Designed miniproteins, single chains, continued (2). Designs and how they scored, part 7

Each design is a single chain, and the fold is of that chain. pLDDT is the mean over its residues in the fold that is shown.

## One batch from the design tools (miniprotein)

Design m4210
Fold by ESMFold2-Fast:
Structure m4210 (fold): chain A 94 residues (1-94)
Amino acid sequence: SEVEKEIEKELEEVGEKILKENPNASEEEVLEYLIKNSSETAAKIVEKRVEALEELKKKSESMTPEEYQKLAQEKQKEVKKFIEELLKEEEKKR
């Protein structure tokens, strides 16, 4: 959709800005900049991805590689569904 392309372009442009200003920015600094400087919808997508990644990191220490793979797949599915629902809501506003 046009909304998906706009959000992807926005995240690329905002990401380029932080990396141009600070080429040594950590992944955490880039993610915080994206959340702060992107549209509400784009920021929510980044936040959901960060939340999923943090949950995986917290659980990784107590999990086997097989359990981690299953959790990672479930989190990817959850994030994908969230993004699809969020984009559908944005399309309805237009």
Scores: mean pLDDT 80

Design m4211
Fold by ESMFold2-Fast:
Structure m4211 (fold): chain A 55 residues (1-55)
Amino acid sequence: PPPAYPALSREELETMAALIKAAVPERAAEVDAILTLPGEEASRALGELLEALMA
């Protein structure tokens, strides 16, 4: 089955976003856009971006 994306708290979202931006600064604009989304959508979009970066 597709991986489950647990709902991340705002603090966890910001921490993950900071780590992704540090590792792949060329994706910073995408990460910043994701952080403007409501919590569940933001956690899903961040998870999908992270999966794409690892694929």
Scores: mean pLDDT 75

Design m4212
Fold by ESMFold2-Fast:
Structure m4212 (fold): chain A 72 residues (1-72)
Amino acid sequence: GPGAEYGRKAAEAAAKGDNKEAAEYARKMSQLSPGAAGRAAGYDAAKAAEKGDNKAAATGVRQSAEMDERGL
């Protein structure tokens, strides 16, 4: 679904060090997450990206995407 695609784009942006794009896509992913765990991980990833913590942001968006795939 659209949430999974935003998660992939957020992870790619974070890997490139594009903190602003990573934060934007992580927020969109979080808003479309079907479950609470995916939503929480997406919000944490967006906050990490806003602070320039690209490693934490990349980890968080990957975690959120995996939870979204499992409906968590």
Scores: mean pLDDT 76

Design m4213
Fold by ESMFold2-Fast:
Structure m4213 (fold): chain A 92 residues (1-92)
Amino acid sequence: MTGLPPQADRSFTIENKEDLEKVMEELRELIDRDPLFTVSVTVKKELLDEFLKRLKELQKEHPDVDISVHIEQLDEDNVRVYVTVRPKPPPK
């Protein structure tokens, strides 16, 4: 994606698998309560692929929402991931 990063409503950090699971649970809770938000997640590069895979699983679990991702490299070991969730328009 090109342009300015989206403004995040909340920030999280994933340094290990325990943090990853906590962030996934927070995202599920946010989707259940209000599926219109953007979060900023600082992820260890080694966990990035697993996090993106978990976001794809989350999208499959919640077909009524759209999950988009914007990724920025922070340093050699860390990546910032912006996760934007929006409700899909109801099917006609």
Scores: mean pLDDT 78

Design m4214
Fold by ESMFold2-Fast:
Structure m4214 (fold): chain A 102 residues (1-102)
Amino acid sequence: SEISALQEEAIKIVTEITNIIIKETTDLKNSFLARGLQSEIIAKIKTLATLSKEEQLKLGKKIKDSIDELVSRTPGLSAESKEEIRKLAEKLVKLIERIAEL
């Protein structure tokens, strides 16, 4: 379905964001936290088709907030990587908003 294709693209973006964080952090604890958030967000994205439009939009905002919090709490991220993550997170929110419009 169109929703499934958008979910796959959203999962790909989440994976790209967390890979940027994992590659730049030398702290195994921060890598563990990033992988944990990746798994949590992917699980939530997979449930989008079972949620109401209002719940889908709320979930999109919560996902964005969780990514922003992880970035703010991860030392050693370059300004360039932070900007790339910001752009990817904006694209992720737009994909979730597109799912909610279907």
Scores: mean pLDDT 86

Design m4215
Fold by ESMFold2-Fast:
Structure m4215 (fold): chain A 76 residues (1-76)
Amino acid sequence: ALSKEEAINAALTVLKELQVPQPTLDALREQLEAANDAQEVETVFFAALGKLAFDYDRFVELLEKVVKKQIPLYVA
């Protein structure tokens, strides 16, 4: 199981790879840090992704790349 801190760091890594603007990233970081556990971090993170305007094909490509390196949130 992931710690809350590990889940937050993984989520922030994905958001940085997606080139999310710094003010949006800072706001999302605050929301992630307000979570009670890793499961709530995952819920907040996926809700945020659903609101971001980005290329879906690029998102899938980045998921394949980052899951192998850093994103425990996507590990089965």
Scores: mean pLDDT 68

Design m4216
Fold by ESMFold2-Fast:
Structure m4216 (fold): chain A 75 residues (1-75)
Amino acid sequence: TKEVVGKVVDEETGEVVERKFKVDTVEGEIAAILDTIGDALDLGLKKYGKLPEVKLVKKEETEDKIVYEFSVSAP
């Protein structure tokens, strides 16, 4: 079992939204990443009224944990 941590950082406010997932398959890891991107898109749509710019700014991997950090900014 591996932990996936999805982080979404609002570049304007510095607000961080974090979700943790327990995954044991590649499909579970992909789903966790997609959910995190979805959180980033939702934040930007609510804030700007249109699709934000979303960037993968950090990926850290260890044997038991992988962290994906995305930033959200104005389009």
Scores: mean pLDDT 83

Design m4217
Fold by ESMFold2-Fast:
Structure m4217 (fold): chain A 73 residues (1-73)
Amino acid sequence: MATLDPAAQAAEARGQVALRLTNALIEMKKAEENGDEEKAKKYQEEVDRLRAQLTPEQVAAAERSAKDLLDME
């Protein structure tokens, strides 16, 4: 039982990437709403990079989480 286990670290790292994708999607939408095109573009590039590092299931879950959080506002 240790976070130093390579397999456990890899799983945790992927979870962190998924969380970062959710946050990046939220920030991108906020930048779009504020008319900050440069910031929205920056977050879109980050979103694309993070999507490439995740499974399709993780991407879909992160996108749904971002939408749910935005719909709560």
Scores: mean pLDDT 75

Design m4218
Fold by ESMFold2-Fast:
Structure m4218 (fold): chain A 69 residues (1-69)
Amino acid sequence: MSATQQLMEQIDAMKPGDYLVTELAGSRVLYYVSEAGNLGVLFLESGEAFAESPETLAELRALAARLLA
């Protein structure tokens, strides 16, 4: 509960273009806010991703590829 709340507070504090990488149970999770203010989430180990828009999803995947290189 508290860890999820702290993460939500960090996400709410993010500005357009910001990203945050967290670690949960040995898996890294990428959170990203697009220039339009839409949120995207990508699980770096599985490649599973969720985003508020298709544009944010594309930006999120491009960012993850750069971070993994």
Scores: mean pLDDT 77

Design m4219
Fold by ESMFold2-Fast:
Structure m4219 (fold): chain A 96 residues (1-96)
Amino acid sequence: SMLSPPLRLATKAYLSIMQTLLKNPNDRKKIYETIDEQFAFFLKESIKIGASLSDVQEALDLLREEIRAAFPNDTELQAYVDAQAGKVLAEWQAHK
C-alpha cells in the first residue's frame, strides 16, 4: 500500500508532463523538454536512493502506461516517452 520512492518519482514526473501537455498542447518542443527534464530527474534520484532494477522498471512501465492511456492517439508522444524510458533504464543499469 505504500508507494516505493521510484513510483513516487514517476507519479511526480507524470503530473508535471500532464500539466505541460494541458497548458501547451501544440508546443512539442516544450513538451519534449519537460519529458527530458523529468526523466533526467527520475534517473538522478533513483541512482541517489539506490533503487532496485525491479522498482525502476515498474515505475517507468507505470509512467509509460499512464501516458498511453491518457493520449492513446498520440503515437509520437508515446514513442518519445518509450525512448526516454529506455535511455533511463540503460543509464541506470550502467551505474550498477
Scores: mean pLDDT 83

Design m4220
Fold by ESMFold2-Fast:
Structure m4220 (fold): chain A 87 residues (1-87)
Amino acid sequence: SELKENLKEMIRRSIKMGAKGGEDIETAKGIAEGLIRRAKKLQHDPQEMFELVGLFSQFLAGAAEGIKEEDKEELEEWVWERIEEAE
């Protein structure tokens, strides 16, 4: 699917940008919010959702290298809460 390939490319770019900007938790949250909005549109495709979760895990790991330990846990918790709300 052309749409799925475009979404994967966008997520990949967001992860790369997040890793560079990962000094600021608010910037990381903004990027994650964009990814979650796309996940909501893919809620009817379980396989694509699993792939998106994998990309989120990579994003969190990359952002975590630049963020304080306390903020890393907050970012992870925030992201997972947003994903759960997106259904």
Scores: mean pLDDT 60

Design m4221
Fold by ESMFold2-Fast:
Structure m4221 (fold): chain A 91 residues (1-91)
Amino acid sequence: SMEEKLKEELKKLGEEIAKKMKEIVSEDEAKNIQEFIEEMLKLNVDEQIEELEILVELAAKAIAVATGSKEEGEKFLEEENKKIEELKKKV
C-alpha cells in the first residue's frame, strides 16, 4: 500500500538521521536517539512526520555544535526538511 511505502521511506530517513547523530553524540544520547526512533515507528504516518521534524531539528543543532558552524546546521535542516516536504506530498 501507499501508506506502507511511506512508512518505509520515513523509517529509512529517520534511521539515516539517527546514524549521523550517533557519530557526534555520546553513547547515552545515542541510546536515547535509538529509543526515539523505535517509539516513532509505532505511530501513524502523520505523527511519524511530526516526530521526524523534531529529530531533524535536534540533528541540525547537534551538527552545529559538533562542527562549530551554525551554517552547517542550517544547511542540514533545509536539506532534510525538503525531503520531509516531498514525503508529505505523498500522504
Scores: mean pLDDT 85

Design m4222
Fold by ESMFold2-Fast:
Structure m4222 (fold): chain A 87 residues (1-87)
Amino acid sequence: TEQLLQELLERIQAIKDRLDALLAQLAAQGLLTEEDVARAQALIDEMDALFNGIGTGELYGEEALARMQAAFDAAEAYIAELEARLA
């Protein structure tokens, strides 16, 4: 539904904003690595690819939602790793 796509888009944008903020904070402290940037970009690319597939109907049903949830879980785990490094 349009509502589901809007909710997914809002979650993706929130994760992107949080990653951008954390990477900027790490850079300011001299802690940011090329690997950090690459991992963040890979997570963003995966979420965007899954969102596009769901939006076009190429990905559908329980499998599509499970893959999207796994991508969100991976991004949340990485955010937690970055937050722990800053603590």
Scores: mean pLDDT 87

Design m4223
Fold by ESMFold2-Fast:
Structure m4223 (fold): chain A 111 residues (1-111)
Amino acid sequence: GHMEEELMEEVLAAAEEVLRAGVEVAFAIADKTGDVARAIGMTLRLIGLLEDLRLAREKGDVEAAIRAAEELIRHARELLELAREAGVPEELIERLEEAIRRLEEALERLR
């Protein structure tokens, strides 16, 4: 329905912000650790999940959208843990935390 479409758009917009902040954090991890392959792998997982979410929205599949968003949050939180261990700048960590929080709030409204 119209409400579900609007809520899926909000979840997608929040997920795009998580990817944007996550990419910045992944590059900072690579800079601190030299482990570029790991950072790329984490980024590609986030991209894949965002594409899963886009596909779910196109199909109006609320359950698939919820699953993709939950997996995106899980992987973004793993990226946060790696960032803290690597000594990534606090400003980048805070941006990703805020993006995750907004995605969790949007997802709760879709549930």
Scores: mean pLDDT 87

Design m4224
Fold by ESMFold2-Fast:
Structure m4224 (fold): chain A 108 residues (1-108)
Amino acid sequence: APIRIALVDSSPADVERFGKLLEEAARKRGIDVELELISDGITDETIERIKEFKPDLIVVLDSSPEMLEASTKRLQEAFPDVKVVGINTGEMSDEEALELVLEAVEEL
């Protein structure tokens, strides 16, 4: 069965771009992934979408340290039994971010 990953950002372009990179990187490693792309940030509506999707992993992207911390904490509180990985896109390269996500998948 595929590993189910909810990918969360407030930018549709950024979430689509990173999602495509993640699918390519996972495919090269023989990992089957199913992505739910959340581009509207963290709202009650997007939290309900994530609950319905039933992810094995949640990845949150932001370039602001303060916003990343707030989003990561809110997701951890809403999903206490799901691993949440925060990625600072202003401080981390795509390659570093992809490696962090794939390591999290291998630990599931």
Scores: mean pLDDT 85

Design m4225
Fold by ESMFold2-Fast:
Structure m4225 (fold): chain A 74 residues (1-74)
Amino acid sequence: SMEELRRELMKEEMKRHELAVKIAKLLGVPVEAVMNNEQRQEILDKTRAIDPELAKEWVEVEKRIAELRKQLEG
């Protein structure tokens, strides 16, 4: 079960990176800026204004990652 959770987390982290690349291209910023938690709300608000579905998918992937991390930590 732990190995399955780690595998699922890896898949979701890959999806997060793919979405970050799409958002970076959309906003004309480096991928590192999208992955930076300090700018998360600003990046999310800008993305939602242009592509609300992309913003929604990013939020959903981050929620799944948070849930998987909680399950792995206990």
Scores: mean pLDDT 84

Design m4226
Fold by ESMFold2-Fast:
Structure m4226 (fold): chain A 98 residues (1-98)
Amino acid sequence: MNSEDFIRLVAEDPAAAADAIEAYIASEDLSEAEREVLRAIAEALRAGAPAEEMAARVAAIAEAAEGPAAGRIAGNGARAIALVSREAEALRERQAAL
Protein backbone atom coordinates (compact mmCIF):
# COMPACT_ATOMS: atom_id res chain seq x y z
CA MET A 1 0.00 0.00 0.00
CA ASN A 2 2.41 2.71 1.20
CA SER A 3 5.24 1.50 -1.10
CA GLU A 4 2.99 1.77 -4.19
CA ASP A 5 1.99 5.35 -3.30
CA PHE A 6 5.65 6.20 -2.67
CA ILE A 7 6.72 4.78 -6.06
CA ARG A 8 4.11 6.98 -7.78
CA LEU A 9 5.28 10.01 -5.79
CA VAL A 10 8.92 9.42 -6.83
CA ALA A 11 7.84 9.29 -10.50
CA GLU A 12 5.50 12.31 -10.38
CA ASP A 13 6.92 14.58 -7.65
CA PRO A 14 10.41 13.70 -6.36
CA ALA A 15 10.40 16.76 -4.05
CA ALA A 16 7.23 15.54 -2.31
CA ALA A 17 8.79 12.06 -2.09
CA ALA A 18 11.82 13.62 -0.34
CA ASP A 19 9.49 15.44 2.07
CA ALA A 20 7.75 12.12 2.85
CA ILE A 21 11.12 10.48 3.65
CA GLU A 22 12.08 13.39 5.94
CA ALA A 23 8.71 13.12 7.75
CA TYR A 24 9.30 9.37 8.20
CA ILE A 25 12.79 10.01 9.68
CA ALA A 26 11.28 12.53 12.12
CA SER A 27 8.42 10.22 13.25
CA GLU A 28 10.30 6.89 13.58
CA ASP A 29 12.98 5.73 16.01
CA LEU A 30 15.51 4.74 13.37
CA SER A 31 19.17 3.84 13.78
CA GLU A 32 21.80 6.45 12.83
CA ALA A 33 22.80 4.39 9.77
CA GLU A 34 19.16 4.14 8.59
CA ARG A 35 18.72 7.91 9.02
CA GLU A 36 21.89 8.59 6.99
CA VAL A 37 20.71 6.31 4.14
CA LEU A 38 17.22 7.89 4.08
CA ARG A 39 18.64 11.45 4.21
CA ALA A 40 20.93 10.66 1.26
CA ILE A 41 17.93 9.39 -0.74
CA ALA A 42 15.82 12.45 0.19
CA GLU A 43 18.67 14.83 -0.74
CA ALA A 44 19.21 13.12 -4.12
CA LEU A 45 15.46 13.18 -4.90
CA ARG A 46 15.19 16.89 -3.99
CA ALA A 47 18.20 17.66 -6.20
CA GLY A 48 16.48 15.88 -9.13
CA ALA A 49 19.25 13.30 -9.33
CA PRO A 50 18.79 10.24 -11.55
CA ALA A 51 18.50 6.77 -9.96
CA GLU A 52 22.21 6.03 -10.56
CA GLU A 53 23.28 9.15 -8.64
CA MET A 54 20.91 8.30 -5.77
CA ALA A 55 22.43 4.80 -5.60
CA ALA A 56 25.95 6.28 -5.67
CA ARG A 57 25.18 8.59 -2.72
CA VAL A 58 23.88 5.66 -0.66
CA ALA A 59 26.95 3.60 -1.63
CA ALA A 60 29.26 6.43 -0.50
CA ILE A 61 27.61 6.41 2.94
CA ALA A 62 28.06 2.63 3.10
CA GLU A 63 31.78 3.02 2.31
CA ALA A 64 32.15 5.71 5.00
CA ALA A 65 30.31 3.64 7.61
CA GLU A 66 32.59 1.98 10.17
CA GLY A 67 30.78 -1.21 11.03
CA PRO A 68 29.03 -4.25 9.50
CA ALA A 69 25.52 -3.21 10.62
CA ALA A 70 25.83 0.31 9.19
CA GLY A 71 27.23 -1.04 5.92
CA ARG A 72 24.45 -3.63 5.64
CA ILE A 73 21.71 -1.04 6.23
CA ALA A 74 23.26 1.33 3.69
CA GLY A 75 23.52 -1.54 1.21
CA ASN A 76 19.86 -2.41 1.76
CA GLY A 77 18.99 1.26 1.21
CA ALA A 78 20.84 1.29 -2.11
CA ARG A 79 18.93 -1.84 -3.19
CA ALA A 80 15.63 -0.29 -2.08
CA ILE A 81 16.21 2.99 -3.94
CA ALA A 82 17.25 1.07 -7.08
CA LEU A 83 13.99 -0.92 -6.93
CA VAL A 84 11.87 2.20 -6.25
CA SER A 85 13.59 4.14 -9.06
CA ARG A 86 13.11 1.23 -11.49
CA GLU A 87 9.39 1.01 -10.64
CA ALA A 88 9.01 4.81 -10.92
CA GLU A 89 10.62 4.69 -14.39
CA ALA A 90 8.27 1.85 -15.41
CA LEU A 91 5.26 3.91 -14.26
CA ARG A 92 6.50 6.93 -16.23
CA GLU A 93 6.94 4.76 -19.34
CA ARG A 94 3.39 3.39 -18.99
CA GLN A 95 2.00 6.95 -18.68
CA ALA A 96 3.92 8.00 -21.82
CA ALA A 97 2.57 5.01 -23.81
CA LEU A 98 -0.63 6.02 -25.60
Scores: mean pLDDT 62

Design m4227
Fold by ESMFold2-Fast:
Structure m4227 (fold): chain A 96 residues (1-96)
Amino acid sequence: FDEAEARARASREEMTRLGEELLGEEMSDEARTLVGAAKKAIEEAEKAGDKEMMEKIYEESLKILEELLKAGKLSEEDYKKAKEILEKLKEEALAK
């Protein structure tokens, strides 16, 4: 129970840090966490050679960004920036 929470927290912190590096502080915490998580997941799928999983991660991340936009938790400008970064991450992973 506690070990699962500690692992989830550490993973979230790392993903937020990766998102900050990619998007900067102008982006919402939700968007930065999502982009960081997607980057890590795409890197794991790339390591496994699973191109289908990389595309699925990209599609699911876009759906979450759209839901955040609809909920008013993300600006349209932040949505466009996050989408562009996710597209670049996918293209870079698929190019290897």
Scores: mean pLDDT 72

Design m4228
Fold by ESMFold2-Fast:
Structure m4228 (fold): chain A 81 residues (1-81)
Amino acid sequence: LEKKYEELYRKVEKLMSELKKKAPNDAEVQRILLEVEIKIGMAHIYYAVSRLTGFDPSLLKKAIELLEEAIRVLEEKLASL
């Protein structure tokens, strides 16, 4: 699961970079990037707490779900360009 979280995080960073490169002056893109940054922050918090406790696997699942949601939003916007 740690490996999956890291792979998803790298994918989010790659998609954010591609979106910034393709539409640097799009106001909607800037808003989406800010929303994704918030999701990444929340995912990091859930991941860190899960690692510290090792007790509740639902926190790790929540972190992964947030990154998967970020990926969907980024891919949808890229497809609309």
Scores: mean pLDDT 81

Design m4229
Fold by ESMFold2-Fast:
Structure m4229 (fold): chain A 95 residues (1-95)
Amino acid sequence: MKELIEEGLRLLEEGLKNKDLKKAEEGLYLLGLGLGKLTTDEEKIAQISAGAARVLDGLKNNDNKLIGEGLRLIAEASDDEEVKERLLKLAKEFE
């Protein structure tokens, strides 16, 4: 689980920095898999999926506000404080 989350965050951070849609998609997929194993709350799982969709839409449309909003949705649904802090720090770069 930790390895999926760490690799997902690494790929997401790199993808967003380089505007690499494929890396961002791979990062969000791995992060979603890891976070989904930490919770059985369907509402949190849905929020992570919604956040991921907004990040990808924002990246495709060069809309920093959508990227930031998506990252916050994932962070708020995360039960891991370290993951939450990293996602919120990343989201702040898109304000």
Scores: mean pLDDT 84

Design m4230
Fold by ESMFold2-Fast:
Structure m4230 (fold): chain A 86 residues (1-86)
Amino acid sequence: MDLVGEAMDLLNQGKKLADQAIATKNDVAKAQALAAQAQQKFDEALKKAREAEKLNPDGGRGLLEYIEEERSQQSGAVQAALSQAT
């Protein structure tokens, strides 16, 4: 798998875990564990995007910006959902 494909797969895994965290907000401990797993996947996606940027700065920059936007949006949604549940 190429670095762009790896970064996108990790981003999608993180988004799925974030959605699961929101869906399980009635179990705060489980929701927090899923949110932590989502954050880990987003961090891995950013690492792969940074590696892609080093090899192709123009293409990698767009990917890095996209992943940062998606991560910020998903993390915000998880925090909002957990704040309402507690």
Scores: mean pLDDT 78

Design m4231
Fold by ESMFold2-Fast:
Structure m4231 (fold): chain A 96 residues (1-96)
Amino acid sequence: SLVEKIKNLVLEGTPKSAETIFNILAEGSEEQKLAALKAIDEAASSPKTLKTFEYIRLVAVESAEKYAKFTRIMVYIAKQGDLLKKLVALDKKLTP
């Protein structure tokens, strides 16, 4: 399934996999965005998910355009429910 494919990317914990996930969340179809959110939720307990989110944050700060895309991703997640709480918790672990 699409969720399983994206979950495998989340569990890779690499800059390349994180960039792919960032692009899906920023520019993907509604189906792709929802699949990515489900994949992150299912993998949330993995240390690799924390590493992937660290790399997503690094992608976000590369340019003003990417930072604007990241802000829109966070707004989208907030509208979709429970995942925002998990992602905020992950963010706090990366930014002491």
Scores: mean pLDDT 77

Design m4232
Fold by ESMFold2-Fast:
Structure m4232 (fold): chain A 77 residues (1-77)
Amino acid sequence: GPGYEEALAELEEAIRRALALARAGDVAAAEELLETAARRVRTLLLRTGAPEEVLRELDARVAAARAEIAAIVAAQA
């Protein structure tokens, strides 16, 4: 398979941590962690020549994580 599994695994770990922060009420830290991780993983994928499909998967996972953070915030209001 393509050698992008480690980069995507790093994003998944960051998403788990961000969701845990959001559930604890630390929404600003959750959003900052997700943004930082998404930017780092995207840069790594671009430098390693990741195909368009992998970049779309990154974008989809980040969008889903942002939507989940928003849902957590709405549920806490």
Scores: mean pLDDT 86

Design m4233
Fold by ESMFold2-Fast:
Structure m4233 (fold): chain A 90 residues (1-90)
Amino acid sequence: SKEIEKFKEFYDKVLEAVKAGNFDEARKILEEMREYAKKLKNPKIKAIVINFVDAVETVLEANRDKPRDYVIEEIKALADFAIEELKKLE
């Protein structure tokens, strides 16, 4: 799916920014992902992508004092859930 491919592209960029400790870059990529989602015609796909962006932003804010590995694992779990939800719409 084009939408799953694009989701994975954004997700990989967010993960690399977080792994590098560059949370400002991660937030910038999440904003780009949100703008991409706003242009999607399928409301269910749009909701899945926006919910992922909102959840990752919450993880970055709520866990700023946690080890980076904890943040990475939370983001991975959120991405796995979002990808499985997107696959159900194919």
Scores: mean pLDDT 86

Design m4234
Fold by ESMFold2-Fast:
Structure m4234 (fold): chain A 107 residues (1-107)
Amino acid sequence: RREELLREAARAVLESDFRRAAELAREAGDELTAELAELLQGPGADVERIEKLLKEAGLPTEPEELAELAVTGDLATSLRALLALLGLNAPKELIERAIKALEEKLR
């Protein structure tokens, strides 16, 4: 059930439906993923708030390290890494790498 909700949240992120992604992540009990998705619902991401959430969760704030986590991590880690890359306005190449990694995990 938790993994099914996170898979639906990941699909919502790939569709840029960050509101639905936040709701599904909260239902799954993944508060970090929900907060990251909520920050992406606005017209501009609060980069300082994204960095603070990542630091509090013990995640890297460097885009290259987040892209690596999206590739090597589990579904939840890949989802958080993609949301963080989007919120940090990371280079398109790193975001595309994270998207492909997440899509592969949804097969």
Scores: mean pLDDT 83

Design m4235
Fold by ESMFold2-Fast:
Structure m4235 (fold): chain A 65 residues (1-65)
Amino acid sequence: MLAIDIDLDGKVEVVNEKDATGDYSIPVEDLDEEELTIKDNKLKKEFTVKRADLTEEEKKILEEA
């Protein structure tokens, strides 16, 4: 499965889910959904956020990935 690997400094890369090493990863399949499942790679936890709750900066990062 492909995931977007996101660092808090705004760096984004498309990687295999198992190879995601950034702060967060989001399945590519969820990018067009109202709710995003985000995996915290440091805490090994998953949580859901609404796309509408993202900042303009975060939304732009997802669009550029």
Scores: mean pLDDT 63

Design m4236
Fold by ESMFold2-Fast:
Structure m4236 (fold): chain A 67 residues (1-67)
Amino acid sequence: SMADIEEQIRKLREEFRKAIEEFDEKSALELLREIVRLYGQLSPTKATSEAIRLIGEMIDAELEKRK
């Protein structure tokens, strides 16, 4: 169901935040791909907007790591 997909996205987003905080780039990329795939099952428009947002979070984390 849609609710099951939304719950799965919520859990993956939490794991994504942890991967970013731990500077685990490989896990963050794998989680980003899976989150975008699940959003694509709900709406292609949501998949695009969330992909842009999550990529932005990864860029911000990488820039902070370089300080």
Scores: mean pLDDT 82

Design m4237
Fold by ESMFold2-Fast:
Formats: sequence, C-alpha cells, structure tokens
Structure m4237 (fold): chain A 59 residues (1-59)
Amino acid sequence: TKDKAPVVAPVDDSPEAQARAAELNRKLEEYLKKAEETGRSISDVILEEKGLAPAPELE
C-alpha cells in the first residue's frame, strides 16, 4: 500500500482520536473510489459532497 494517499492521521494516540480519523479515512476512501469511477479529481468529488456543485452555489 502506498503512503502517499491523502489519509487523515489521528490528532492524538488516544482511541477516540483514532476512531475519529478512521471515520474520516473511510469517507475519504469513498471519495477516492467515486473519483476513479467518474474520472474526476478527489477535490471535485469533495466539492459536490459539500454542496459546492458547478450548478448551484452552496456554502
């Protein structure tokens, strides 16, 4: 496995911080998969998820 993926590291070594990072990493993997399937960049997929789609302007 490559370590160059944009993976979220836990803030602390505590189990709650690790769980938090794991949740974020799971979400990131979903974005990566969608980007690969659609041929888009990860940033573009993230923008759509946050409601910053090219059509509507949402914050």
Scores: mean pLDDT 65

Design m4238
Fold by ESMFold2-Fast:
Structure m4238 (fold): chain A 68 residues (1-68)
Amino acid sequence: MKEVVQKAYELILELGRAIKEENVDKAEEYLKKLEEFLKKNKLPSSIEETIKNVIEYGRKEIEKLKEK
């Protein structure tokens, strides 16, 4: 469980870095990896909601970058 959660946070950090660097391709790659991770792993509800919120935030930020 803890190892799985740690992997999720690593993906969240990489997504955040890609967004900060305005690297749309890299951000989309990590967003996809987070979505796949959430589908393949059963997590506690609190952690699952946190990851879902990060995915929604990431989608919004990537969409903004694509519009510019």
Scores: mean pLDDT 80

Design m4239
Fold by ESMFold2-Fast:
Structure m4239 (fold): chain A 55 residues (1-55)
Amino acid sequence: MKVTITVNGDVVETEVEDIKIEGKEVTLNTGVEIKLPQKVKSIEIEGDKITITLE
């Protein structure tokens, strides 16, 4: 699936196999688990697109 991540004004798009969300923590699976270092401010899901905004 396609994920857009916004942090400190930067926008990054990547493709992931799945996403794990635990409270305000997000881990992306791109074939390897990558835990995002900042906590989640908001998440928007629109069809097959996911937008994650970090603090």
Scores: mean pLDDT 72

Design m4240
Fold by ESMFold2-Fast:
Structure m4240 (fold): chain A 91 residues (1-91)
Amino acid sequence: MTDVPLSPEVQAAIDAIPDGAKVVVSFGPVGLLLARTVAEKIRARYPSVEVTVALGVEDVKRAIDEGADAVLTTNPEIAEEARRRGVPVFT
């Protein structure tokens, strides 16, 4: 498998995810490949965690409405929306 190196900030965010949580990952449309890579690493390392990739704020809103426990994002607009809805944000 082609291994993509993650930034220290993204790795720290992954390590902070609670066991058994439902997590949505989004870095916006430009970050879609990175979001997919991060989601695959979370699934491989934490098989009890349910991981969903979202493109933007509207998809993140849907994921939160569907019961997401946490949002992993570096996008400020997505982070603000998650915080507004009372969902913890990992950056």
Scores: mean pLDDT 71

Design m4241
Fold by ESMFold2-Fast:
Structure m4241 (fold): chain A 65 residues (1-65)
Amino acid sequence: SAPSLAEAETLFGLGLEEFERGHYEAALKAFQLALDIAEQLPPSPRVEALKAELRARIAEAQAKL
């Protein structure tokens, strides 16, 4: 199936769960994959908000490593 907003949001959620568990490398990988998918989607306010949040979460996860 083609990458979708739902897939990106699911990966974002998984990244948040890993971050809460202290699994920062796993969280970072999930956030990066979610961002890669979101960057392939047509622009929309929801997609742009998700991309901004993912970039912030990636920076936070990297700071924990």
Scores: mean pLDDT 89

Design m4242
Fold by ESMFold2-Fast:
Structure m4242 (fold): chain A 100 residues (1-100)
Amino acid sequence: APSRAEQLRAMRDAALAATGAILAALEAKDVDTARSLVEEFRRTLTAAARALDLEELVGMVEAFTTAVLRALEAKDLDTARRLVELGLGLVMGYLESQLA
């Protein structure tokens, strides 16, 4: 099984890749793809965070992805983009604090 540090690095890499794909879908104005990618990111990252007892990260991911999904429902792509960028910053900062 991977170590805790390996799992945290994998979550960091997965978060970067997933948010990059979401931002690309938003740039393409593909709301359906962006929504599916946000729902997948939320599901995958919250499951990984729960497996490591990172309750603060679970709450953070749930809050920011819920806000992004609401912006997508409103077709407010500029707000969705800003929320994805903010959420990535918060997730990355949290994961870096766990790796230090």
Scores: mean pLDDT 87

Design m4243
Fold by ESMFold2-Fast:
Structure m4243 (fold): chain A 95 residues (1-95)
Amino acid sequence: MTGLAQRALGLSDLTLTIADEALRLMDEYDVPQSKIEKLRQLKKQIEELRDKIVEAYKAGDEEKVKEYIKQLEKKILELTKVMLEIDDIIREKEK
């Protein structure tokens, strides 16, 4: 596995774990349903891209691995932004 692919998969594992923790916390706080649905959608897209990276890597398709990594990084960034918005909502409600 290329170092880039290994890093991308590791980052996605951490991101999905943090997203699951955030979803658990949302049950405790009254977070808007639209934010919850967006996070669930992005989580699903990240999981699908991870599977595509693994399959492309097994097939020896370096071009597809690079393409899916770029897509994965964009989705991780988008999910991180949604999670930061959720964190801000929770922090405001705790005050």
Scores: mean pLDDT 78

